Designed miniproteins, single chains, continued (3). Designs and how they scored, part 77

Each design is a single chain, and the fold is of that chain. pLDDT is the mean over its residues in the fold that is shown.

## One batch from the design tools (miniprotein)

Design m10656
Fold by ESMFold2-Fast:
Structure m10656 (fold): chain A 66 residues (1-66)
Amino acid sequence: GPVEEAVREAARIARSTPDILEAAIKAAEVIGKLSQQDREEAARRLREDFPDDPAAQLAAEIALNL
């Protein structure tokens, strides 16, 4: 569904973009396109599934503050 697709794309951006801040902003933009409820779920999944990825962790935090 849209949440799972957004989490997969955000994680792909996070791991493929060398700059952590740039990666986080771009990944957060993918999640930010979802409804508020789906955005909160996607951000939670990104944070839980990728705890060792600093860009993914930062992306989740940015997305929750959009």
Scores: mean pLDDT 85

Design m10657
Fold by ESMFold2-Fast:
Structure m10657 (fold): chain A 57 residues (1-57)
Amino acid sequence: MANGEAYDILRNEYHIPQEVLAWAVEEVGEDAPAEEIVKKALEIAKEKNLFGEKVIP
């Protein structure tokens, strides 16, 4: 499932909160490709300073 793949990428690679994933899915749609969901989630996370909680450059 696209949502499952996006969740795994966001959780394991970027440590982004699940709430940000939900916001991204709401904006791009649950049927969007995992890459599009990840991209939107990363944009939201950066805007709200939630990107990579353990590694914030």
Scores: mean pLDDT 67

Design m10658
Fold by ESMFold2-Fast:
Structure m10658 (fold): chain A 100 residues (1-100)
Amino acid sequence: MEKEEERKEFLELVELTKTEKGKEMAEEALKKIEEKIKKAGLDGEKTLKEIKEELAEEVIELAEELGLEELKEEFEKDKEFAEEVGLVALYRASELAKAA
């Protein structure tokens, strides 16, 4: 019962990522991450790659936990799409944190 609500929210996030608005959210999240990496004096290319890989893995794991096997396979074949979904999720989380 609770998993159906989580599944619906995740599918809404995935559909949002396919829209122009979702792509803008992903780009804004990516820019903020890149700026934070630069300010921290970290290896920008290595750190950004690691963050993107972690986001893709978390998105794939969530799709598996929610029983969305076809979507999991799509993310495994298109890692950039999984990364974009993760970036949109981070953007939404940062907006909620600012509103609180």
Scores: mean pLDDT 81

Design m10659
Fold by ESMFold2-Fast:
Structure m10659 (fold): chain A 76 residues (1-76)
Amino acid sequence: MPEVIKYVNLTTGKTGETSLVEDLVPLAGKILSYKEYDSPKPGAELAFQTKSGEHVLASGPVSLMKLLEEKLNAKL
C-alpha cells in the first residue's frame, strides 16, 4: 500500500489522509515545528499554520514528511 500522511486540523477538528504532499503544500502559510522519532517505528510530525490562520498537525513516514518539509521550505 502507498505510504500516507495523516493530518488533523486542530482549529476545526477535521482529519484526513493523503499520499501526495502536493495536497498539503498549497494550504500552508508557515511551518511551526518539525520532529522526527524512532519509536515505536521511524516517523515524523510537522505542524503548520494555513494561509487562513488554522493549525494543522501532520504525521507520517520520515521520507514523506521530509519531502513535505522541503516543498514547504521552497514555497514559504
Scores: mean pLDDT 80

Design m10660
Fold by ESMFold2-Fast:
Structure m10660 (fold): chain A 92 residues (1-92)
Amino acid sequence: SAAREAQLQEQLAKTEAAFAALKQYIDAVIAAHDLPEEAIAAIRQHLALGEQHLAQAREALRRGDLDTAEQHLQQAVEHYQEAGRILAEALA
């Protein structure tokens, strides 16, 4: 539906903005703290995978494939959340 497409477009835009903000925050934290190398690598991998899923969600929305767009958006959010979780554990 047009309403579902509009909602997914809004969710994608908000997720992209949140992802960009998280990336800037993580870069600043890494620069300010001596974090474990394995934690930094894991965080960066989840950010990269999340960016790939956001790109795939955008492409699916362009094609009108709302189910595929929603699936990729969900996977991007999961990678975003995992990056934040690893960062929180590394700072504890």
Scores: mean pLDDT 88

Design m10661
Fold by ESMFold2-Fast:
Structure m10661 (fold): chain A 80 residues (1-80)
Amino acid sequence: MEILRKVEEIREEVAKEAKEKGYSKEQVTNVMGHLSVAVEALRAGDEEAFERSLQKAEELLDPEMAEKVREKLEEMRELF
């Protein structure tokens, strides 16, 4: 239950900041896709899949946004 709330919070924050920073709909969709895979990998305990998905998401984001996303996902990783 708590994990789902944190995932929704991350998705909402990414969507909000992406709109503010002028990201395209395609870019936002791809980032959200990679974040979903990263969360799924955390649940499965697949550290390699988590890092790969996170790197792909970071590649699509500016450095500041990439750092925020990584920090939030690493906080969530500590819950698993």
Scores: mean pLDDT 76

Design m10662
Fold by ESMFold2-Fast:
Structure m10662 (fold): chain A 76 residues (1-76)
Amino acid sequence: SAIDETEARLLGIYLDYQENNLSREEFLERVRELAEELEDPELKEAIMEVVRESERNNLSVEEFLKLLGRRLRELA
């Protein structure tokens, strides 16, 4: 599904972050780029909402992923 493919791509970005190849800011930028490539407007909006929430509340990457995972499951 589009959600499963998006989760797989998010895992790839997270692994780059864990290997110290990305800063937190670069992680969020890559997630924004991923969202912009999505054709599903509801999925794109859900991801962008979580990105904005993470920027407002200065969430860790791990907190971001937990919140996003919950939002994606609500869409399934």
Scores: mean pLDDT 82

Design m10663
Fold by ESMFold2-Fast:
Structure m10663 (fold): chain A 91 residues (1-91)
Amino acid sequence: MEERYRELMRRVAEVARAAGREIVAKRAEEGKLSLSDLLELVKEGLISAEEALETARAQLEVLVREGVISEELAEKLLESFEKALEEIEKE
C-alpha cells in the first residue's frame, strides 16, 4: 500500500514538475496533494482520469489509516471525485 501510494505521488510530482507546476509537484512530494490538484492535472491532459482516480483512492486510504478522516468521508470524497472526472471526460 505505502509503496503504491509513494509511486503514484512520485509519478504525479514528476508530471507536474515537467509541466512547470512546481507547487503541485511539491505538494505531491509532501503527500499533501488535494483532489482539486488532481482534477486540474486531468483537465490539462497531464495525467489520465484513471491515474488520477487511483492516486485519489490511495491518498484517501492513507488519510483513513492515519485517522485524519473517517472511512465514510473518504468514500464520499472518492465518489464525488469520480463524478467530477466523468464530467471532464465528456467535454
Scores: mean pLDDT 79

Design m10664
Fold by ESMFold2-Fast:
Structure m10664 (fold): chain A 85 residues (1-85)
Amino acid sequence: MARKVAEELAALRVKLGGEELSEEELESIARGIELLGLRSVKEVLERLAAEEKARILAESTPEEAAARIAALDAELAKLLAEIEK
């Protein structure tokens, strides 16, 4: 399962104009997904978004945090829409 999710993330990255991942990079990502118990690309993206929101809240004023979180939520929505196509 973790390897399949890592491959789907790599495919999404390439679709969005990113570079193809090496086999070693794919194995590293798959291991991370397995260790975190994540089951889907959606869960990985939601976890990364939650970690980034926590960072934004720790590093920003309330006004800056609101704007940055809104931008992050918009980007997450775009990525989730690409997965559902």
Scores: mean pLDDT 76

Design m10665
Fold by ESMFold2-Fast:
Structure m10665 (fold): chain A 90 residues (1-90)
Amino acid sequence: MTVPDSLREKVLADLEAFGWNYLSDEKKDLIIQAAHLIEELTGTLPTKIDIKRIAESLLYVPNKYIKKALDEKDVDKLGSLLAFGHGLSL
């Protein structure tokens, strides 16, 4: 539940590098939490490209659905939202 400061700083820097510094603080925090959960599940530190893909997938998903998936720690639901975000960006 508590995200390491080092991961938070990395995700924020990567988002700024891709031009997404305009996102709301809530959206940025949800992307950071999703990146942290994926790290815990995979055992691998997210790369800059991984963070970009997470952000792209969640950018068009309403915050309430992301928050619910994170609160439930539902890996399948989070995975569905990441796939859903890509499918609904058309």
Scores: mean pLDDT 73

Design m10666
Fold by ESMFold2-Fast:
Structure m10666 (fold): chain A 97 residues (1-97)
Amino acid sequence: MEKLEEMIKKLEEKLKEIDGQIASLRADNTPANAIDLVELERVRKAIEELIKKLREMQEKGTPYDEAVKELNELLEELAKRYGISQKHYDELKKLIE
């Protein structure tokens, strides 16, 4: 159970980092920033869904190994759904292994 809480903390720290980057990009009004903003907003949504699923699994008492498997399956689905770049996919995958 402690391992799931550590994973939640890492994902929440990453979400805070992404929120900071989004806020910075919104302060600048350039076409390049608009593209980066769209990508980061998609990454933010994916992280929120991962945290939500992980909280549900923690409340249900899901075993760590099963939770990691389900979270990896969700990450793959979210990456395809939101069109997350390989760089962001790899970063998120490291947080849930």
Scores: mean pLDDT 82

Design m10667
Fold by ESMFold2-Fast:
Structure m10667 (fold): chain A 81 residues (1-81)
Amino acid sequence: EFEKLLKEGKKIEALEKLIQHYKETNRDKYDPEKAKRLIEKAKEAYDNGDLQKAFELAVEALKYDPDNPEALGLLQKILDE
């Protein structure tokens, strides 16, 4: 589902659906500290020009904190590239 949308080049649609899904289903997985660590790694990947790895790490962070403003901001920045 999500992976298929990414492969079809529908990055924004896939991200919007993933965020909504995490908000509705991942309440039991909420871990803002783990999200913060993943965001730190995502920012490092972004700074190194690895946009794909940065995207994957930021998406993983949303699994643990779906409304995290740093993760959302980084993902929007990557998708704008």
Scores: mean pLDDT 73

Design m10668
Fold by ESMFold2-Fast:
Structure m10668 (fold): chain A 84 residues (1-84)
Amino acid sequence: SKVEKLKKELKEILENADEEVELTAVLIKEILEEYRDNKELQLEALEKVLERAKELGWEKSARLVEISIELVRLGEVDELLEIL
């Protein structure tokens, strides 16, 4: 499924994480927990993180955020939090 492919790619990024990816993962987790019951605010905050990662040229972090956004849209927030 699309969800299983996204989870696999997410795990591969985290297994090969550099410091930038590790910091981005912590930030994503903090955003998701702070806005846990507000999907709109979660997505809005993650889109801003994505924009900043792209501006900085943090390609792996940007991909991590893109996967996180897709999983949030698909209602997989709890599963995403377990992987992060």
Scores: mean pLDDT 88

Design m10669
Fold by ESMFold2-Fast:
Structure m10669 (fold): chain A 77 residues (1-77)
Amino acid sequence: IDVMEYMVLAATGDKSVAAAEALSKELIEKARETGRQTQIEMAKYLRDGAAVLKAAGDTEGAEILEKGARELEELAE
């Protein structure tokens, strides 16, 4: 999912939770194959996405992305 596609999903609200879960899972799986620097960058990306979802009123989707970011940050340790 690119940034524009993700923002469209966040703006529509209707399936944002499923999209947030899919994005978190994809980035975590990719992070397991990458070095620490990439894991940190992916965590920042998920946190930025969580902020977008909160602005759109999707608190549940935002919490899912924040959880994914935390898992990536722990993996980077």
Scores: mean pLDDT 71

Design m10670
Fold by ESMFold2-Fast:
Structure m10670 (fold): chain A 66 residues (1-66)
Amino acid sequence: ALSTEQLKAIAKKLGISLEQAKEVVEYLDKHGLNLTTEQIKALAKKLGISEGQVLDLLSEIAELRA
């Protein structure tokens, strides 16, 4: 699992809140890292962030979990 410190650093880097980052991580813990384009768009819309920000967050999480 990602540490709270790692998640805070990622959230700050991407310009999102810690709460938004936590929601993405929880979604990934349930659905896995291989999200569909539809899931990425829906998540971005729900959180009020760009699809690019979701993809960047997924990339950061994937690197830490690899």
Scores: mean pLDDT 79

Design m10671
Fold by ESMFold2-Fast:
Parts: sequence; structure tokens; C-alpha cells
Structure m10671 (fold): chain A 91 residues (1-91)
Amino acid sequence: SEREKQRKELQEELEELKAVKERIKAGQAKGATQEMLDAVEANIELLEKLIKGEAVEEANMTAEQVKNANAEQLGEIGRAFILARLEEEKK
């Protein structure tokens, strides 16, 4: 079903972020800061909550809105969060 495809896409995005976290922790991401790692971990937590269909207070979403959210939009939200954090580091 469409919901199963969406859940698989969210899971794929989650695994990608977890891989980024492991690269940062392994020192393979040169110039990575603790704030960048914290941002990645926050996005992992957000995606896990969205996959479970839990209400996300930070995203101002109800459980119903989360369940109906497009996987592409949820992936973009995660990416936008990371990009926003990286932009804050550009000084």
C-alpha cells in the first residue's frame, strides 16, 4: 500500500541519518561539530516518532497528520533541519 511505501522510505531516510551519525562519531566527517551531531540525533528521533505515528510536539503535528504525511515531505523536513543547523555554523 501507499502507507507501506511511505514507511519504507522513512525507514530508509532514518538509516541514512544513522550512517551519517556513525561517520561523524568515527571522525570520518572532517569539521563535524558536536552541534551537528546533536542535530543529526534530533532528526533521527523525529523520524522514529513519525514512523511510529506518534504526535510530534516540535513539528506541531497531530498523530493523524503524521500518519498522512508524505515520506518525501518528512525526508525534506529532516534534511532542512540539518541544513539549518549547518547554516548556523557558517559564521
Scores: mean pLDDT 59

Design m10672
Fold by ESMFold2-Fast:
Parts: C-alpha cells; sequence; structure tokens
Structure m10672 (fold): chain A 79 residues (1-79)
C-alpha cells in the first residue's frame, strides 16, 4: 500500500518512531493533532501544498526530511 511505502521511506530516513497507523490516518484525510505527530502533519500539509515543487528553504529540517521521504515514496509507488 502507499502507507507501507511511505512508512518504509520514513524508516530509511531515520523516522522509524513514526508508526504506519499515523501514516494511514493522514492518507485517509485525518488531521493529526497529537504533539508527537505534528512534524508528520506539517510534512503532509507541505506535500499537498507544493506537490512536485521545491519546499521552502526556512523549514524545520526534520519536517523537510519527512516531506522528502513522503514525496519519494509517492513517486516510487506510482512508478
Amino acid sequence: SLADAIHAELHRAGFGDIRREAVERALAGETLTAPELRPLQEAFDLVRRYGDGPLPADLDPRVARIADAIKRAILEYRA
């Protein structure tokens, strides 16, 4: 599934603490409100806003890396 692909890329990027269930909830359109999931929520918001475009330079590096992992997973899953 796309959730499994995103979770695998997050684990490879060093974010193994982010659970697959959180990824599934975000993909289902749920807003993640838990403080520990805030970087994941912000990353999904950025991917939705910018698509294939470049991310803003002044982002939290953790959020930027999570967004890049999500984008890589989407590209590889749809290939």
Scores: mean pLDDT 82

Design m10673
Fold by ESMFold2-Fast:
Structure m10673 (fold): chain A 109 residues (1-109)
Amino acid sequence: MLGAVRPGDRVIVAGAAGRGGRVATRHLLESGVAAKLAAADRNEEKLKELAEEMKDYPQFEIIVADATNLEELRAAVEKFGATAVLAATPSAAAEIAANAESLGLRVAL
């Protein structure tokens, strides 16, 4: 739920290169709720396409990482300064949510 994202949050959208992740990324950027937003996915080429689409949003960046891998998610969280994770990959949402919760982050689905 979008209700887990608060004004001023630094949000990682996990699975952002997928259809649902692209839609969620766009809506969060257009809403202006998040202070910073990082699109995270394993697919670097699709993330670069998303970065070009979202180039007018100065709060946007991309992170090449597998959010189902706890250490890759930890590294992304620490470098970005994330306060919340949105798990946009339906097939992996529970695993991503568990990883994010283990790191002390708020989780949106």
Scores: mean pLDDT 81

Design m10674
Fold by ESMFold2-Fast:
Structure m10674 (fold): chain A 65 residues (1-65)
Amino acid sequence: SVSREAAIQILAIGAAFELGAESIELKDGVVTITLKEDTPEVRKKAEELEKQLKAIGAEKVEVHF
């Protein structure tokens, strides 16, 4: 089966690219995403991403602007 870690990596990297992230870091189930723009639309998408990543087993998701 596909590992949980691999699934989290694929989702996180794809979503960070779609959000125009400046950087993304993944370590020990913790996903840290740094975004260039702080807008209500971007915040909403980041919140939805956090919920999705946690649903597939991410320990923690952090978003910075």
Scores: mean pLDDT 77

Design m10675
Fold by ESMFold2-Fast:
Structure m10675 (fold): chain A 97 residues (1-97)
Amino acid sequence: MEELEKALEKVDEETRKKILEDYQSGKITPEEAIKKANEIAKEKGRVGDEGLKRFVQRVADALGIPEEVAEEALKLVKPDDTLYEVFRKIALAEDRL
């Protein structure tokens, strides 16, 4: 039960709703629902890493931060970082240059 909830948290709201409807209607088993959610999350995870990089670049552009500082910040940022941690690492990169 917790495993299904954790897998569904990795996908968007519409995808989650469709998987839950299929599960509740008996079209798929709980194991199949978990596998489907993980497969979709895996595909989005590959885009998520590039999304994080683009997000850091957009924040740097908006704040008028030089490209060299943005590049240094990208070396420090991780996919599991919070929004606050991303901002903190941008500040740390500026201090290092």
Scores: mean pLDDT 67

Design m10676
Fold by ESMFold2-Fast:
Structure m10676 (fold): chain A 64 residues (1-64)
Amino acid sequence: MSQEEIAEIISRETGLSLSKAKRIVSFVQKNPVITTEDIEELAKRLGVSVETAVRAVSIARKLL
């Protein structure tokens, strides 16, 4: 699947904007090891809940 298709799926499943979903896909691709702390920082930067960020990261990793 393309990065754009993954971002669209994340947007639909989590309610995030497509731009925020694309940032999450990019984050997952750049970081081969992702910790809980990394997800918390990502959530804070995007202005979303940690629970939403965890779900989005999980979807991105599954589809990448």
Scores: mean pLDDT 82

Design m10677
Fold by ESMFold2-Fast:
Structure m10677 (fold): chain A 83 residues (1-83)
Amino acid sequence: VEELIERAREAFEEGRYEEAIRLAHEALGLDPKNLEALELLEEAALAQLRRELEADPSVSPEEREAALEAARAYFEAQKAKAA
């Protein structure tokens, strides 16, 4: 689990958000209560979502803001359940 988290962090630092998301998700599959993996998944998922939304000119700033807020709320609820 810890090795997956370290590799996910390295991928995140290198801007490989999809790989960071995958590795953090795999770590959560092994330890669903791992807050470090959940926080890393949140950061990587938000960075990837922001990148996707910024690349799509049909997405309004309001829609981008709503999507990012919904994602944050989801992870906040997951962290509350893990605590």
Scores: mean pLDDT 77

Design m10678
Fold by ESMFold2-Fast:
Structure m10678 (fold): chain A 108 residues (1-108)
Amino acid sequence: MEELKKELEKKPFDPSKIRQLGLDLVLRAAINGKLDELVRFIVKNAPKLSFPLLLVKAIAFLYAKGVITKEEALRHLKVLSEALDVPFELILEVFKYEYKKLTGKELE
């Protein structure tokens, strides 16, 4: 994270490159239990980008694929809610919507 933080602070933002790197980075962070660190980093360094929505989509995808548990998914959404200073219920509704789009099923 520290190395990537320095790169993002020094380099000009390229939205296309950041989107490509963002998907790989979110997936790797979630699998390695580092999603909390990544969320805090993104909120601090790229608040103007659609990264919060990308994070919710990635969490929904990982849960739909059985890579993370429901408890892990909800924990990550709670961290995102706190980092963005937005109601958890709003983040949860976006997660439910993305999950339904991926699976065709309502979240239990």
Scores: mean pLDDT 65

Design m10679
Fold by ESMFold2-Fast:
Structure m10679 (fold): chain A 93 residues (1-93)
Amino acid sequence: GKSITPEEFEEKLKEIAREKKGPEDLRILGEWLLGKISPEEAAERLLELAEELGLDERGREAVRRLAELIRAGASVEELMEWLREEYARELAR
């Protein structure tokens, strides 16, 4: 199967933010990658979104981990690895 590259993933997130389509979490990530919002603002908005969506403790912990990665200056490759880990955890239930 064709694996998505970090560069392709980044461009998809940027396109979602430019078009203002798709899920709010992906739009926030795209705006951060476009430099429209700071890493701190992106982290804060993701945490607020998790509260607004009423995520369980596991979901809130996953978003907290994502927020810390963004604040630490994580690469797109590190974000893709986080997404892969979260999908693996959902499939293990």
Scores: mean pLDDT 75

Design m10680
Fold by ESMFold2-Fast:
Structure m10680 (fold): chain A 64 residues (1-64)
Amino acid sequence: SVSEEGRRIAELLKKEGYDDLANFILDAIRQGRLTRDSLEQVKVAIADELGVSVEEVTKQIKKI
């Protein structure tokens, strides 16, 4: 589900030291504001911030 993927992304962000971004995503999940489209946009933003591909972000999420 979108919320499960969002939680895994938040865990990755916490591991990488991006606590504020992780909490923003978790808050969006709790409020029911996280959509599939917004989740995909978040993945792109994280990939850019970490200097990796979107595919690498997805791979790291699966390891959590």
Scores: mean pLDDT 78

Design m10681
Fold by ESMFold2-Fast:
Structure m10681 (fold): chain A 92 residues (1-92)
Amino acid sequence: MLRERNRELAREVIRLIREIAEKTKDEEMLELIPEGEELLREAIETEEDLEELLRRLEQALFEARLELRRVEGADREELEAERREKTAEWRA
């Protein structure tokens, strides 16, 4: 179950990164996505600490969601406050 959840989170992170790159016309990021996707897939299949990988992917998903909101015009100060709050939660 954890490995399947990690695959689902990785796919969602990649989807958000692709959407961000498309909205910002970042061709360099778009070119790197296939390589990043393959590296994540291999990491998930070979990782032994699936709970640690899950935590890292959840953090990546949160950061990707914040970046998409920033690209869509969300208030930068509000986004930074949310990021600080979540980072404190992850340290607890």
Scores: mean pLDDT 78

Design m10682
Fold by ESMFold2-Fast:
Formats: sequence, C-alpha cells, structure tokens
Structure m10682 (fold): chain A 91 residues (1-91)
Amino acid sequence: MELTPEDLRAAAEHLRRLGEKLAELAEAAGNLELAEEVRRLAEEGAEELLRAAEAGDAEAGLEAARRTEERLNRLVEEHREELLKGAEILR
C-alpha cells in the first residue's frame, strides 16, 4: 500500500488531535509543563508529516510518524499517573 500525501496530511491532523487530548489530561492533572511538551511534540511531528506530504516522500512521513509516536508514548509512560489522574478528573 502506497501512502498518498493526503494520507500523511490526515496523519498530521490525527497527531494534532492526540496532542490536544493528552495536553488536556495533563492540564487537568495540574502538569502544565507536560501539557506544553506534548503539544510541542505533536505540532513538530505534524509539521514533519506535512513536509513529507509536500515532498511526496512516504518513507520520510512514516519515519516522522514513528519517531513522534515513540516520543509521545515515552512521555505517556513516564507521566502515566498524572495522565490517569487527569482522565479521572475529566470523567
């Protein structure tokens, strides 16, 4: 399956949405620094995906998505207790 530029743009939008949700959980838990960091990483990742889409480079897009997911997953794991607390507050 060949990734189209449209697929990469959709992935960028999805990544921004994920960053917003994680930031909301972090803010609810009172960790504003984490909220800023996840927003920044999601935006940087989305920007890389959009650049790959403009270049027509599916491999660069996949690598950018993978790196951003790994970085976000690391933050989620490191701050799991705060994010779970935020989720409980927003329930």
Scores: mean pLDDT 82

Design m10683
Fold by ESMFold2-Fast:
Structure m10683 (fold): chain A 71 residues (1-71)
Amino acid sequence: MEEIEAQAKEAAARAKGLAEKLYEAGLLTEEELAELKRLADRMAAARTEEELLAAAREAEALLNAALAKAA
């Protein structure tokens, strides 16, 4: 359990860092940045592998949709 919590916090920190860099690069809107940060917070709060994966999948889907709009 504690190992999952540590991995969730690390994954959330990486996700926030990536989202901020993509926003500074002009690839994300303020709304998309806020939503990705919200999903990263959900990852950090995950108590199970299923919760972590669910939040990560939502973040990937949002990121893919945002990048597709930028293309």
Scores: mean pLDDT 80

Design m10684
Fold by ESMFold2-Fast:
Structure m10684 (fold): chain A 110 residues (1-110)
Amino acid sequence: MIEMSDEDVERAVELIRENRDNLLSMIAAMIVIGAGSAYERGRETLEEVIAEDPDNADSWYFLGTLYRSLGDYEAARAYYQRALAIDPSDESARTNLERTLAQLGLPSTL
């Protein structure tokens, strides 16, 4: 069981807001904390960014990664597909989509 404080959640949210251009730091912070409340605040921040800029492929990719980490493979699939529709050259999104399809028992025919 990973123990985390409200201070750790606020720090993760702050890193998300400060590092919009480096979303890897944001995902790393949320994964390290490993708690549903941190993922929920991160999701809310990503949804806000997407509402303002729905063509931001990185934000869709990180939503996919968050939902995959939570075991919601169907939601993760949809978000990775959206990221790839915007940026077809994202090999990380493609690889993670293929892995997500395998978890769903679906063929990896991208």
Scores: mean pLDDT 66

Design m10685
Fold by ESMFold2-Fast:
Structure m10685 (fold): chain A 74 residues (1-74)
Amino acid sequence: MQLKEAEKYAEEKVKEAERLARESISEGAKMAQQLVTEGENNPEVRDVLMAKADEAIKRIQEINAQKVAEKRAA
């Protein structure tokens, strides 16, 4: 896989993970975990995929924190 293709693929997956996390945190987390696994299986693009997986995880954590705060405020 070429580096530019991996960057575009990972960027799309980060956006998808964020969308999924808004409906279900577990589905968003599963998508982020898939990026980690693909990074481990593709050493030539590992750094790019791992960096994007970390970004997805951070966004999912922010969404989860908002959902938890919303439930506690009710």
Scores: mean pLDDT 78

Design m10686
Fold by ESMFold2-Fast:
Structure m10686 (fold): chain A 86 residues (1-86)
Amino acid sequence: MKKAEELVEEGERAAVEGDFERALELYEEALELDPEYVRAYLGKARVLALAGRYEEAAEYLKKAAELEPDNEEIREAYEEAKKKAE
């Protein structure tokens, strides 16, 4: 069951290397294995925001906020992405 975690770790590494396309693919694979894996939604949203795709970033942050409604950091990230999306 740790396979989703491994994919997220690889995605985080790809994002640090600037390979945003690979990072997004790895996060998508993690979400196919575990659709409730918040770290994958957060990773995908960060990469999309870095690429200037704030509307898509806000969409994934909204899903993360629904999964962890008491997580204030996720709510703040979602509000920031919505403001930038216009």
Scores: mean pLDDT 84

Design m10687
Fold by ESMFold2-Fast:
Structure m10687 (fold): chain A 63 residues (1-63)
Amino acid sequence: IEEEVAALVEHPSSSRVIALARALGKELSREKATEITQKILERAFPGKATREMIFEVLEEFGI
């Protein structure tokens, strides 16, 4: 979980979102992972993503 979160903080991507979801015991479609990635980027802009922002977005999607 912490390693997957750190990877997303460094560079948000659909593959990294899928990896974190799996670490949390959830299966995620590529389409939904892409939407989650975009929401993380939108919340972070113009700065970089934080751990709190990532989990807020995941909660919104029921993860």
Scores: mean pLDDT 79

Design m10688
Fold by ESMFold2-Fast:
Structure m10688 (fold): chain A 74 residues (1-74)
Amino acid sequence: MSNLEKALELIEEMKREVERLAREGRVEEAWEKMQEIGKQLRELYSKLSEEEQKEFDKVAIPAEKEILRLVLSA
């Protein structure tokens, strides 16, 4: 599995887990999960090529906006 594939899987996992925890009213755990996966994503992003970062950003930017909205509205 490539670093890009791992990063894309992590952003999808973050969205899924944060949505689930926020829906259950577990807002503190949702923030903790965002921070945990966010650290992994930051480390992995630094290892991506410029082209891979561009591909990741196409998915990650809209996902991050949705995740933040979910946590702030919970």
Scores: mean pLDDT 83

Design m10689
Fold by ESMFold2-Fast:
Structure m10689 (fold): chain A 120 residues (1-120)
Amino acid sequence: SEKEKLIEELLKKIKELYEKLKEELKKILPKSTAEKVEKIIDEGLKELEELAKENAKTKSGLETAQEIKKKVNEMITKLIKVLEEDKEVTEEQKKKGKELLQKMGEEILKLIGEFLEKMS
């Protein structure tokens, strides 16, 4: 129960960071690219929520944190590929998008660290 609550709080904060990322990327990217990004984020967040809830009942807090980290890294990798492969994205937009993704990734790692501290 306490572990489930801490995981829910972590997921809420991760979702808030991805929603902020979606809004920032929509301001920078072409509409068609932004729509592809939004789909990847929305689908990835659903999968992340399912994985985290399943792991919360069957695995340790450390294992749950590791699975969340892996899923976030997979999502970031997919988003970077969209930016790199889309011919409509300029080099400046690609650089800005990657900077935003890196910053969010660092913020998520901090949140995971805080979650693990609370589990100790």
Scores: mean pLDDT 87

